# Ledger of designs, part 77: designed miniproteins, single chains, continued (5)

Each design is a single chain, and the fold is of that chain. pLDDT is the mean over its residues in the fold that is shown.

## One batch from the design tools (miniprotein)

Design m18665
Fold by ESMFold2-Fast:
Structure m18665 (fold): chain A 99 residues (1-99)
Amino acid sequence: MRRREREERRRRLAEEAARSSPDEAIRLIASQKSPEDAGILARGVARGIAERDGLSEALDVILRGANLLGQLDPERARAAFQAGSSQLASLGKQRLEEQ
């Protein structure tokens, strides 16, 4: 499988998992071994929770996942938080434009 297709699949799986269970989404972020993968999953989680519960709930899940990663690897934690929060900022801007 090509790298881009694998990344898109991982993001979609994280988005679906987040819609089903925020705790599962946090575990997915925490289990990633690379900053790049942590960022991809954090974006999916942010979208899934934001659609289900809202932007503030999605931010809480991203913060919890990043904090858990920070105990193991500060670089992965930073990547997850930056990717997730950036995704939420984009969604928030879109929602403000729609209202």
Scores: mean pLDDT 75

Design m18666
Fold by ESMFold2-Fast:
Structure m18666 (fold): chain A 68 residues (1-68)
Amino acid sequence: SPQQELQQEIGKIIDTVLKLYEDGKISEEEAIKLAREKVEELTEKHNIPEDRKKELIDNVVRHIRGQM
């Protein structure tokens, strides 16, 4: 399912960004910025509507902040 593939790719972005933060490679601000940029790139690639794009970005940022 395209929805399942999108969720899996978002999960990979979250995992990657959190690993970089946990390893001391990037700051909290840099981690949030990177996550926003990667999710935006992913939604543009899949031609996701703006409303859904905003929701996905906000959800990813909230999740990452919750893990810090």
Scores: mean pLDDT 84

Design m18667
Fold by ESMFold2-Fast:
Structure m18667 (fold): chain A 96 residues (1-96)
Amino acid sequence: MATVRHAIIVEDEKVAEVLRKLLARAQAQEPDAEYTVTLVKSREEAKEKLRELLAAAGKTATDEEIERIVAEQEKIAQETIQTALEQGLISAEELE
């Protein structure tokens, strides 16, 4: 199959580290999928990085679409961390 790429942009270094560990485990189970976590220092940097990723994929988006996608990415990242904690895939100590 063609390689499927998933890119996640996060502002929190601890969240980025935990996500990298979770996605490394997912990558081991799904070797034809590729996951990347990009740490950014601000929401504005997250928007800029998202524009670059979309352009590389041959897509264009408006400022409003970029803001919506960044907000959705932040929500998904938090929900993923919470679910991983509830499922025992990570410990609370890894987030502190």
Scores: mean pLDDT 68

Design m18668
Fold by ESMFold2-Fast:
Structure m18668 (fold): chain A 105 residues (1-105)
Amino acid sequence: SELEEIMRDYRARSEELNKQLPSDLRAQNNAEVDILGEMVAELEKASGKERVILLTAIELRIIGTEQEIRLWQRQGKVSPEVAEQMIELHRSFTKRLREAVKAKE
């Protein structure tokens, strides 16, 4: 499915960026990717109102992830360049999920 392809691409890009993270942050980021993967699998099964609610939950979770990445940047744990790449990846992921869900309507 298109959602599965979007999730696969996001996972692959996230794994590449993780190589630039300290091991503790890498583990934390991998855990978040797994949670998003579970939510996308539920989104694939969802329809109607449930689909809208779940997509909104994913979008809100990604906003939280962006805030955490900015905190890591402020703490000097990641470079500004890595932080920007991670945020751009998450924004692209959210946009692709929105477009794929809209196409199913």
Scores: mean pLDDT 88

Design m18669
Fold by ESMFold2-Fast:
Parts: structure tokens; C-alpha cells; sequence
Structure m18669 (fold): chain A 65 residues (1-65)
């Protein structure tokens, strides 16, 4: 039977930290994505495949922007 699954996660795609001359952390730049995926799947294997694919697509799209 098909079920509707919703999966939401926050992924850090890129992170950079800037330090001052004294070694103190003064700035952090992080590209974070909140990915919400709603899929219909007949099995846990299908669900895991679709979630992995959508996460990979979201990361690729963010890096291309």
C-alpha cells in the first residue's frame, strides 16, 4: 500500500569561519538548507531512495546558485 511520508531536515552545505589577528572567531558564514520532502512510497526502500535523491538535488541546486 502507498503511504505519504514527510521528511524535514536542515543541511549545512558550506561553512566558513573568519578569525581576527588574535585568533578570535569574528564571523561565520554558513549556507544551510531546510529541505522538506513529501513523497508517496510503497516501501521504506523506495522512500529512502527518493529522500536521498531529493537531498542531493537540493544541495546541487544551492551550490549552483
Amino acid sequence: AMKTYTYETTITVERSVRFDAAGNEVAEEALRLTVKITVKASSDVEFNTLVSQKIAEAIAAARAA
Scores: mean pLDDT 74

Design m18670
Fold by ESMFold2-Fast:
Structure m18670 (fold): chain A 60 residues (1-60)
Amino acid sequence: MTRETVVPEQDVIDRMVAAGLSEEEARELIENSIRAGEAERLVDKNGKELLRFTTPEEPP
């Protein structure tokens, strides 16, 4: 079953920084996921940047 998770982009960055990554490293990982089609950047009605992740549990 494929589930979509929508989270604020800044929350993802903050979590990675708390885990010992730099903000630049966190942003690069996010951009790589977007380019790979694993994540999509959204903007809500208030201009807040959100990330939608689609992660299939089973392999293709």
Scores: mean pLDDT 73

Design m18671
Fold by ESMFold2-Fast:
Structure m18671 (fold): chain A 91 residues (1-91)
Amino acid sequence: SSAEQQAILERLREAARRLAELELEYSKNKDLSEEERQKLREEAAELREEIVRLVEAQPDPEAVRAILEAVVAEYLPKAEEAYKEREEAEK
């Protein structure tokens, strides 16, 4: 149904955003303990598996692509900034 398709797309957006936030936190926060880093890795692994299942469940690949592109567009500048900050700290 269209309602089921919308629910899948909404959950895909939420899962992809949460994954991007976890990856950003893992990259930016140098003060994370090994236990905290392990917890983030486990949550990220679960989110990746969920995203794969949601993509496979959605019959509209263009709708999936649009959601993933929107999440990338939102988080790519933040990831690029984190990368530059890390590079400058290593000089």
Scores: mean pLDDT 80

Design m18672
Fold by ESMFold2-Fast:
Structure m18672 (fold): chain A 80 residues (1-80)
Amino acid sequence: SKREELIKLLVEMTRIALEVDGLPETEIARYIQRIVDAIEAGNLEEVRKILDEMIKKLEELDPQAAKRFREVAERFLEVV
């Protein structure tokens, strides 16, 4: 199902973010909550904006993790 696929991709993005040194778990949790809230509101533009913010943050800390995150985020945006 679409919902199951979205959950799997969100879990993959969360796992990547959790592996990044210097990114607090509290900040990751806030990003994930914002994504979920935007999906529930049907605001796909906000979902794209939040993912872009996360990618920029990850690029500052871990460019390799940012690349992997971007690949999963692109798949997520195709499903949502």
Scores: mean pLDDT 88

Design m18673
Fold by ESMFold2-Fast:
Structure m18673 (fold): chain A 66 residues (1-66)
Amino acid sequence: MKLLSEVNKVLIELSKMAPSELVRRINAAIIAKDMDELEKLIGEALKLGVPQSLLERVRELAEEMV
């Protein structure tokens, strides 16, 4: 599916800037459609210096899958 390809691209970009465990947890939250958990994980990624623009793309893709 087109959305899965976009999610994979974002996860690859996240893996360059964040620990693999955090990236796995973000992927799991997207698949589970757990928006509360996703917001917590986005907050952790921001603390690590991940660009807000990339994290907004994560939110957009997760909402599109819900």
Scores: mean pLDDT 78

Design m18674
Fold by ESMFold2-Fast:
Structure m18674 (fold): chain A 138 residues (1-138)
Amino acid sequence: LLDLAERYEKEGKKEEAAILYSQAGRVYAQMGKFDEAIELYEKAIELAKDNPEVLALAYRNLGRIYYKQGKFDEAIKYYEKAIEADPSLKPGFLVQLGRVYLKEGKIEEAIKYFEEALKIDPNNVTAKMLLEEAKKKL
């Protein structure tokens, strides 16, 4: 994967290289090699600046890695960048953003995101459970 990504980058095939670097980053993240995964996703972001879909997915994957590392401010930042690159991701991330704020101890912000999720889908069991959990921490 990396050899092919480097070749495509050298040939000016930026979008193809970005996709391959993102795939390599996902493999390293699955192995728990988060620092290497971050470097690969940062490379993908650099190459995919003119491709909103690839850019949004790379930002989403960075947000997920930072969340797993307990770096919640960075996780929020990258999830917000993913939404800016592809606004269609916002509904899917309302519960995830609430979870990040809840883990950070920002209970009032977490409640806001869970309530927004329930306005879109009133039957979202996960959002209901997390909202009740958050309210108990007030």
Scores: mean pLDDT 83

Design m18675
Fold by ESMFold2-Fast:
Structure m18675 (fold): chain A 61 residues (1-61)
Amino acid sequence: GEVGKKAIEGAEKAGSEKGAKAGREALKRTGDGNVAGRATGEGSALSGDDEGFLAAVRAGG
């Protein structure tokens, strides 16, 4: 609905900024092991990431 769409937009932008920082640091520490998994499921990861964000917003809010 309308409320959900607004929540997703706000959470996506806020989460994207925070996630980018946390993700970069985690990726640096993890190294190539995690990078391989990301490359393998990039298409699935993109779709799953959207659903994961929606689930996180619902759980938190």
Scores: mean pLDDT 55

Design m18676
Fold by ESMFold2-Fast:
Order: C-alpha cells, then sequence, then structure tokens
Structure m18676 (fold): chain A 71 residues (1-71)
C-alpha cells in the first residue's frame, strides 16, 4: 500500500473526528455521529495499526453520542 496515501487518510479521519467534536459542542449530535461514521470507515480502510486505533476511537465516540441522542 502507498504509505503517503495512508498518512493522508489518517489525517483526514482525524480531521473528521475534530469536526465531530465541534458539532457535538454545538448540539448537532446527528451530524457529529455522521462524521464519526465516515472517519471510522476511512481509518479502517488504511489497514495499519494506527488506522485500527483511530477507527476504534471513532467507533467509541460514535456509540457514546448515539447513546446520548437516544436518551
Amino acid sequence: ADAVRQEELLAKAQELIEQALKYKSEGDLPRAIELLETAEKIAREVGSEEGKQLAAQAEVMKKAYEKTLAA
């Protein structure tokens, strides 16, 4: 796999997580969840250990926000 492309995808996933945190702080949980779902998918496609860790982080945050929205 292209290492430069993997780093670009990891950076994009991290940016999406940052955007999700912003939308959560603004009360837009549905948008935050959407961004975390996209970040998880991108991070998973990287196939690296860093990608797996980032995907797990996005999944945990997404599930927490979904529980908050459902409560």
Scores: mean pLDDT 83

Design m18677
Fold by ESMFold2-Fast:
Order: C-alpha cells, then sequence, then structure tokens
Structure m18677 (fold): chain A 55 residues (1-55)
C-alpha cells in the first residue's frame, strides 16, 4: 500500500510532465491503483505528483 501510494504519485508526476490534465491523471491512477487505493489516496497521490512535476 505504501509502495502503491509512492508509485501512483510518481506516475501522476510523469503524466503531468507530459501535459496530461488532472482528470486524465486521476482516471489513469484509478484504473491502475483503484483496487488498492481509496479515492482520497488517489486524489492525494495525483495532487502530489502534479505539484512535484510543476516544480
Amino acid sequence: RRAALAAARDLAAELARQGASGREIYATLKERFGAELSDDELNLAGAGGVAEAQA
């Protein structure tokens, strides 16, 4: 679970660097991690990844 959160955040950062929208990032994270992570955890990972990508 802790590893999944880190992986989701890293994926969100990579997608944000590629110009993906927040909606697209969230949809991708939910597809890959939705069975393991809650909606709150997916939103946290997505927001954190986007923040890291924007520097």
Scores: mean pLDDT 77

Design m18678
Fold by ESMFold2-Fast:
Structure m18678 (fold): chain A 90 residues (1-90)
Amino acid sequence: MPLPKLSPVEEEFRRRLRERLIAAGFPEEAAERLAELVGRLAPIYGALSEVTLEAVREEALSIPGVGEEDAEKAVEILREVAEEMLKELS
């Protein structure tokens, strides 16, 4: 199959990730930064790669006020959202 422009799926993934991070107590600015990073690094099929998960952890830790526990929570949320959406796409 040709590789489609996955913009609508990627926008939905970024939106869900942002909303769940905000619901988990992340500041809106932090949630937006992390969701945008994921959208730039990988299509949803690559979101669970070690490279993407590590990049999200590192970016979270670069945000003032975000500790290692918060960064791990962000990675958990990313994993959950990606798994849910991949199941919907299968």
Scores: mean pLDDT 74

Design m18679
Fold by ESMFold2-Fast:
Formats: structure tokens, C-alpha cells, sequence
Structure m18679 (fold): chain A 95 residues (1-95)
């Protein structure tokens, strides 16, 4: 059901927006930009970022930081909740 998928995507976005209000967003964005420059170079990073608004950059930066923490085995309440949402989405088979 497409409506359930859209609802879950909205919940993930709202969770990320709430977390951004509680975090040092400037530090997260800076780290994200530095990581992109190291991986793809300055020109490619500039081109990608020019297509995104400030809010989108903040959301992507936070999502990347959470993914990094999860890969390092660091579990937070938010990463646990995101995993639960992802499992629910996988239950909506699009075969």
C-alpha cells in the first residue's frame, strides 16, 4: 500500500527534523561536507550541494551521521526506531 510507505517516509523525515533541533547541526553539516570532499573531491561536492537547499543538506548530513554511527556499532534510540521503520517498510513487498 503506497499510502503506508508515504506515511513511514514522513515519520522518518519528522524524526530527523526533531533530532536536528536537538543537535549541533552546524558541526554535523561541516563533517558531512568534509567527508564528501574526501570521497568525491571539491568540484563534485559543490555540484551536489548546489542542487539542495539548506534544510535538505541538514537532513542528509544527519542521516549520514546516523548511518556512520550504526556502521560503527553505536546504537541510539533514534537508530533503533529507524531500524524498526525500515523493517516495517520491508514487510510491504513490492514484488
Amino acid sequence: DEEKLKKMEKEVRELLEEELKRRDVEAIVKKFKETMIKQGGEEKTKEILSKLDEKEIQQIALAAELARLQAEGVTTPLTRRLAEVANSIEGLELG
Scores: mean pLDDT 67

Design m18680
Fold by ESMFold2-Fast:
Structure m18680 (fold): chain A 99 residues (1-99)
Amino acid sequence: MFSETLTEEELRRLKIVMAKIEAKLNKTPEAIKLAKELEKERTEEDEEILKKAEEILKEIGSVDAGMLYVIIFHLIKGEEEKAIEEARRLKEEIEEALK
């Protein structure tokens, strides 16, 4: 599913955004520490992607790390519509599996 390659800058952005969201959702000491260490490396583009990811997460509710990765990956690639579509699809698959 993740056959597309990320550049070094895109990988940095993914790590920064994921760390901040995981710190907010899970509130573990390790996630908070990593988010704080990476905060100094955040750019304006990272902040825009972070805001979009937070909006999508508010709409779909609680997510696992895999779903979070998919959302952020597509947002980093500029594929906002695809990020929303994949998030909804994964939510439906999880809900169906839990029946």
Scores: mean pLDDT 73

Design m18681
Fold by ESMFold2-Fast:
Formats: structure tokens, C-alpha cells, sequence
Structure m18681 (fold): chain A 94 residues (1-94)
């Protein structure tokens, strides 16, 4: 696949991808814990995922403040903020 020009520098993109992978792995463990009825483990994995989502929001906020015209940065920041909000709600309702 031809990469349509990414607005994110490689260093920022690698950090975003690393945090997204860590969040995805934690959410997989969260889903498995819920399926097994282990509410305590599910809460712990969700809280760890929330910490990673907060790191992602911080990284993207700093990038967007330096590059306000970056559409990719703005979109990824909006998605990260939504994910953080969903995780906060999930933890509260456990």
C-alpha cells in the first residue's frame, strides 16, 4: 500500500503506535477478565490502559500545539481523547 503522506514525523508516529499497541493489548486482557468474571483484574487492566491513553493524549496535545495545521494530529488527538473518556466511564461502572 502506498502511504498517503503522513502529517506526523516518524518519531511521533512510532510513539503513537507503541502507545496504541499497549492500549490494545491491555484492552484484550480487560475483555478476557470480564469474560471470566474477574472484575478486579478487568479494573486493573482498564486503569493501566487509561494511563497509556493519558500519555497518548499528552503526546498528541504537545504535537498539535506545535503544529496546529496538522489534520492527522488533530484527528488522532480527538480519537485519543474519546478513548480516554470511554475508559474512565468503563472503570467507574465496574
Amino acid sequence: MISTAPDLPPEVQEQVEKLQKEIRELLKKYDEALKNGDIKAAKEYAEEALKKAEELVKLLTEYVEQHPDSMTGQIQLSLARMQKSVLKIAIKNL
Scores: mean pLDDT 82

Design m18682
Fold by ESMFold2-Fast:
Structure m18682 (fold): chain A 110 residues (1-110)
Amino acid sequence: TKTSFELLSDIFNAIENGESINTIKTLLKEYVNEALKTAEPDPGMALLIVGAVKTFTSLSDDSIKKIRRLGEISGRVGLGVAQVAFELLEKGYSQEDIEELINTALEVAN
């Protein structure tokens, strides 16, 4: 089984290669499940992630709130999903695709 860091690397490679959002969602589900096995809740990290995402991205307020919730469940998951969302924006993926991906991560993390 791949580590959460290896899975996150796979996601970044998929984004660089212009893979479909469905491929990226599949990798993200594996990442979230793996990261949750060893990650502790980190509300402080969740607030830092929200501040960074709000400052450096054009994500909707609803997407930012969901990323905050992910960080409250696991700082590692919240940070990883925030980084993935940033890379998707930079690569030109749609806001709708990014919102669907964030929703998928939250559903898996629950």
Scores: mean pLDDT 78

Design m18683
Fold by ESMFold2-Fast:
Structure m18683 (fold): chain A 63 residues (1-63)
Amino acid sequence: MRKRLEQAIVDAAGENSVEGADPREVLKKGTEEAGKKLPETPKSVLQEVYDELLRRTEEQLAA
């Protein structure tokens, strides 16, 4: 479940990625789209996966 959700978020974020876009906003849009594709996913699980990917994104931007 979690691995499929993470992949769905990453795929959706990639579809919304454009040069110069804020990676945080791209990730948020990807998470919303993944939630629509996997509507039975508990909101708590969706939020946890989003928070993990957001932390990784912020770490990459801070490097």
Scores: mean pLDDT 74

Design m18684
Fold by ESMFold2-Fast:
Structure m18684 (fold): chain A 59 residues (1-59)
Amino acid sequence: SKEEIELKILVLEIAVKSTEFLIERMKDSTNPKTIALVEQDKKTLELLKKKIKELKEKL
């Protein structure tokens, strides 16, 4: 239903903001493990944004 899609979008938008916050917090790290984690989180962020776009196209 439309309401279920809208709720799913809201949950994903919260996940986007949380992921962006974590990336911002870790961006200046010189630790190789943290740098790798940030790059992984950036890829996750792009996938989340793509999913939001796909769901919005169904509305």
Scores: mean pLDDT 88

Design m18685
Fold by ESMFold2-Fast:
Structure m18685 (fold): chain A 96 residues (1-96)
Amino acid sequence: MADRALELGRQGLDQARRLGDDSVVSTLSSAIDRIRRDPDDVDAIGTVAAAVGRIAGITGDREMARRALELAREAIRRRPTPQSRIALDVARAAVR
């Protein structure tokens, strides 16, 4: 899970930088650093899924949106938190 979150987070970070979305850049950079320190940080993984899902919704990248949705579902299965629940809602909206 953590390796997939880091890969997807880096892809989302590149897209956020191209869009000039400094808020998402800051959020993803922080979440990636948290996952590197603690691979079991479900809240950080949920933050990556939510931020990437939002970027995918803006860019119309359906594949990135599906990956964000899969990551959000996996995070909730591991531990349901407020952040992982928000991530699932955002990722679901991006796919549809």
Scores: mean pLDDT 81

Design m18686
Fold by ESMFold2-Fast:
Structure m18686 (fold): chain A 84 residues (1-84)
Amino acid sequence: GYVDEMLRSGMVGSLTAAAHRADQRDPELGRVVREAGRYALGVGEKVGSGEAMRYVARVVDAVEAGDLARVREVREEAKRLLEE
């Protein structure tokens, strides 16, 4: 519905900004952010925008901290949820 489309648009914007900031610090961080973002958006389509927003927030926070390991953790968790 319209609300889900707006939430998805906001998540895409947040992930795009996070990936851009990550690329400026470390290209590897940017790569992992893009992978985590794809899986997070997939989670939103499978189980709802609330779950996806939690993953997106964790990615944004990890990028601000410069924490590659945290972004990798979010990527693996979101990927597992999609594979189940």
Scores: mean pLDDT 85

Design m18687
Fold by ESMFold2-Fast:
Structure m18687 (fold): chain A 95 residues (1-95)
Amino acid sequence: MEELLKELAELLLNLDESSFEEIEEAIKKGIEYLRKKGLEELAKKIEEILSKKDRNLAVEALYILFRGLAVELTESLEAGAELIKELLEELEKSI
């Protein structure tokens, strides 16, 4: 998880230099991590967003994953999952 969080942070710091494919691969690693933790519904929602092949939506998904994983690391898996859920629901309302 720490290595994934570092990878997400590096992409966010170098966003203008990052390709869609690099962002997509990092998000896919986040999706796999969520599935491994039993968070299948959140993983599916992020996968649906990524399937739109929209760079702005992919960047927002990257931010959501980064924030959720940071909360998991500092607080709990439950707190991280709840934050991801809330941020995904807000993103869906903006689309």
Scores: mean pLDDT 83

Design m18688
Fold by ESMFold2-Fast:
Structure m18688 (fold): chain A 110 residues (1-110)
Amino acid sequence: SLEERVKAAVDRVDEIFSTLPPEQQALYGEIVSMLVTIMLTTDFDVEKAAELFRRSLRRAFPDAPEERIEEAVEAFREAVEAIVNGEPLDVIVEKLLRAIELYVEIVRES
């Protein structure tokens, strides 16, 4: 199932983040939880997930440049597409990590 693919990817991402300081683990965990919630609530509809993520970013970071928002949204879109298309786990994880890192950059610049 798509839910099982997300769980496998989240488990791998959590393993990667387990080597980070606890403060960073908390932030990354919150971002992962948000992205998973968006995927589940949109029933893995790529365009709806991307739009909900865009709205979430615009609400949280109203002063963030448009280019930064759209780069993060595109990375998340690619992650959702990889999950839906049944891409290899390492590809899904790579795309999720990129979306998370771009979100963290927006947080740091705000």
Scores: mean pLDDT 87

Design m18689
Fold by ESMFold2-Fast:
Structure m18689 (fold): chain A 89 residues (1-89)
Amino acid sequence: TAGLIQQAIELISQAAHLALKAIKDPEKRKKIAELYQEAVDKLIAGDYQGAIESIQKLKKLIEESVDKDTAEKANKLLDEAIELVRKAQ
């Protein structure tokens, strides 16, 4: 349903915001923003499998780019978003 996808987008936005607050490197910030936008665009287009792939890439980049506590918080939100997208399929 549209409500599940909207909630997933909100969770992805929160996760990206947490990661961007922790990252000072402009190139890493750009990659986070690009993967965030890619995931959101795919969700809006109804490409739920492609969106899950983009979210998984975002999870990996966050894990490589921020401290463990920030990565755990952000990736928990992204895992919740993936489950909502799977329910919407």
Scores: mean pLDDT 88

Design m18690
Fold by ESMFold2-Fast:
Structure m18690 (fold): chain A 59 residues (1-59)
Amino acid sequence: MKEEALKKATERVAQLGHEANEKIRKAREDGKDYRKVGLEATQKLADEMLKAREEVKKL
């Protein structure tokens, strides 16, 4: 069933999103370019997020 794959994909996406948000928040507090830091962090996380979503879409 696709529910198992959806659950795993959702958990991965949530974890990766949390990590990206943490980096953006910390960059803002440190006075760094939070947009640039966010893009760099999200780029790495987005690859895994997209992979998980793509696997679910193929079901």
Scores: mean pLDDT 71

Design m18691
Fold by ESMFold2-Fast:
Structure m18691 (fold): chain A 67 residues (1-67)
Amino acid sequence: GADEVEERLRRGEKLSQAELAEILGISVETVRLQEEANRLAELAKEQGSREVADRLAAEYAERRAAL
């Protein structure tokens, strides 16, 4: 489950979107949207804009729920 993904990522393993989808039992599209949301949120935080990071997370959560 999700714990297995977290442990593998903490060990420095790179997991493909297909591997993440298989382990979590979700679609590849859902994984792709979540990874994109996380990447954009980290970029916004790095630029010092916490509000932009929070807004991006909310937008991608809505898009993910629509799938």
Scores: mean pLDDT 69

Design m18692
Fold by ESMFold2-Fast:
Structure m18692 (fold): chain A 94 residues (1-94)
Amino acid sequence: MEERLVEEARRLATELYADAKARGIKLKRSLEELVRRAQEVARRGLEQGLSEDTIRDLVVAEVLRAIAESADPKQAAVYYTAASIIEIGAEIDA
C-alpha cells in the first residue's frame, strides 16, 4: 500500500510536467528530477505518518514549485500561488 503513494507521486509529476510543456514552459529541470523530488516528498510523508490526502497535496505542491523554478516571473507567480493554496488546504484539513 505504501508503494502505491510513491507510484502516484511519479504519475502526478509526469502529468504536471506534460501540462507545463503543453502550456509552453521551457522546463530547465528533467522529468526524472521532478519524479525524484515528488517521490522523496511521498516517502517523507509516509515516514511521518501523514494522511494519503496530505501526502498527495504536498507532492503536487513540490512539483508545482519545481516547474515554477523554470518559468518566467509571471508564469512562476501562478505556479507558486497554486502550490501555496494547496499547502494551506492541507494544513486546514489536517
Scores: mean pLDDT 79

Design m18693
Fold by ESMFold2-Fast:
Structure m18693 (fold): chain A 64 residues (1-64)
Amino acid sequence: SKAEAAKKNEAGAKKAIEAGKKSGDGGPAVSTGQMAVKDGEELGSEKGIKAGKEAVEEGKRIRA
């Protein structure tokens, strides 16, 4: 369902941020975050969009 897809994208974004912080590689967080924003906009999920934008910003800050 759309609600399940939104929750999955939100969880994926958070997991990518944590992985990036541990590895020093922010690339996956930026990519996952961009997909979460796009999916969130298409689904109308404001939480998904916010989580995605946060992942992109955190990924950029990791600088690896």
Scores: mean pLDDT 75

Design m18694
Fold by ESMFold2-Fast:
Structure m18694 (fold): chain A 72 residues (1-72)
Amino acid sequence: MELVEEAVAELEELLKLGQRVLHEEEKEKIRERIERVRRSLEEDIPEEEKRRIAEEALEWARELRRKLNFGE
């Protein structure tokens, strides 16, 4: 489950880095993604599905991080 932990860590780091730059709507989206990834650990779902959720969250976090570097 390292991937799930990595995804959560990346999202939490992004939330910290963006604290003064991101508006509440973007912060809420980050929190929702963190919650979704964390909930996957508590649900009786296949490990493969948990990996997909974590991968999608991680990709989304990386894309948002790029936007924070390239956008205003």
Scores: mean pLDDT 74

Design m18695
Fold by ESMFold2-Fast:
Structure m18695 (fold): chain A 114 residues (1-114)
Amino acid sequence: MSEKLKEELAKMRKENVPYKEAVEYFKKKLLEIAKKTWGVKSLEELTEEMIYEAVIELMKLLSGIDEPEEKLLERIKKLEEKIKESKEKPKTAREASPGDILVEAKLELLKEIK
């Protein structure tokens, strides 16, 4: 499973796919991981904390970051603030870091959860 996710991200960056397409893909993957990990059956049962845990897991797999969870959470929060303040988004997956894509996917997924 992890190798396939790395291959998909590498392919998206190599083919320079639209940033929105990469974000939508990882939004779906975050949802799948959260539902499977926590055994939730509906979107309404997902909490923000569950989604943060799924982001941390994917960041470790895709970015090769070997950092303590607390430092990864701090980095995610800083990326989230940067994305919220930014008026211009990356146009393609190649222009964005894996972290940027995952944090944007998290933000879009949270908008779908009431």
Scores: mean pLDDT 74

Design m18696
Fold by ESMFold2-Fast:
Structure m18696 (fold): chain A 72 residues (1-72)
Amino acid sequence: SMKLLEERRKLGREIALRLLLATLRALAEEVGEDAEALAEEFERAFREEDLERLSRLAELEGRLLREVVARR
């Protein structure tokens, strides 16, 4: 049923957002930075499907990940 597929998409999107935000917070904590303002911006960009903002946030997550790896 199309209705079940739409409910699955909505739930999957919410789960994906929660996992992305949890990853961002974990990476920021490892480098000693506050991620809350960035997490709020990421959640807003994700819900608004702002691809330009999401791209910039992905670049920042990549930088945080590289810093975490360099410290290990």
Scores: mean pLDDT 77

Design m18697
Fold by ESMFold2-Fast:
Structure m18697 (fold): chain A 68 residues (1-68)
Amino acid sequence: GAELEDLANKLASLSQDSDLAEDLLNMAAEDPGAAAGLMSNSAQLASQNGASEVAELLTQAGQLLASL
């Protein structure tokens, strides 16, 4: 949905990776549960490295994917 696309674009912008949004959307389309798990693990790693804004966006993306 539009919410997931918006979050993916924000993550791509913060990561300086233009392909990240497309990769995330493709993962969500194939297996939203696996994508949600990856987002949650990535959020934890980002939090441990002090990237709190990235961790928050990854947490939101994981929650949205888990609700699909």
Scores: mean pLDDT 72

Design m18698
Fold by ESMFold2-Fast:
Structure m18698 (fold): chain A 96 residues (1-96)
Amino acid sequence: RVAELVAASNIPPELREEALALAERLAARLVAVGVPADVAARIATATAAAYVLHGPETALAAARAVLAQEVNAGRLSEEQARAALEAVEEALREAA
């Protein structure tokens, strides 16, 4: 779950609420484009943590890394991963 993954991510307390809010919005968008909820939570949490700590370029790199791992594990198709990456790029543009 997003809240559990955010708590485990060692995000500074002052950024935790922002990271959780972004991760929840990202997870919802990812589910809407056909990503399974557990995969969406992992992508969303890694992306949100990277965003609040290091900004949008690092967040996008983190999203790409998790997407590649999920495809290699057989939990996402390449088509789902492309839709997910597009949704992440869109959400990060709105967050900026």
Scores: mean pLDDT 82

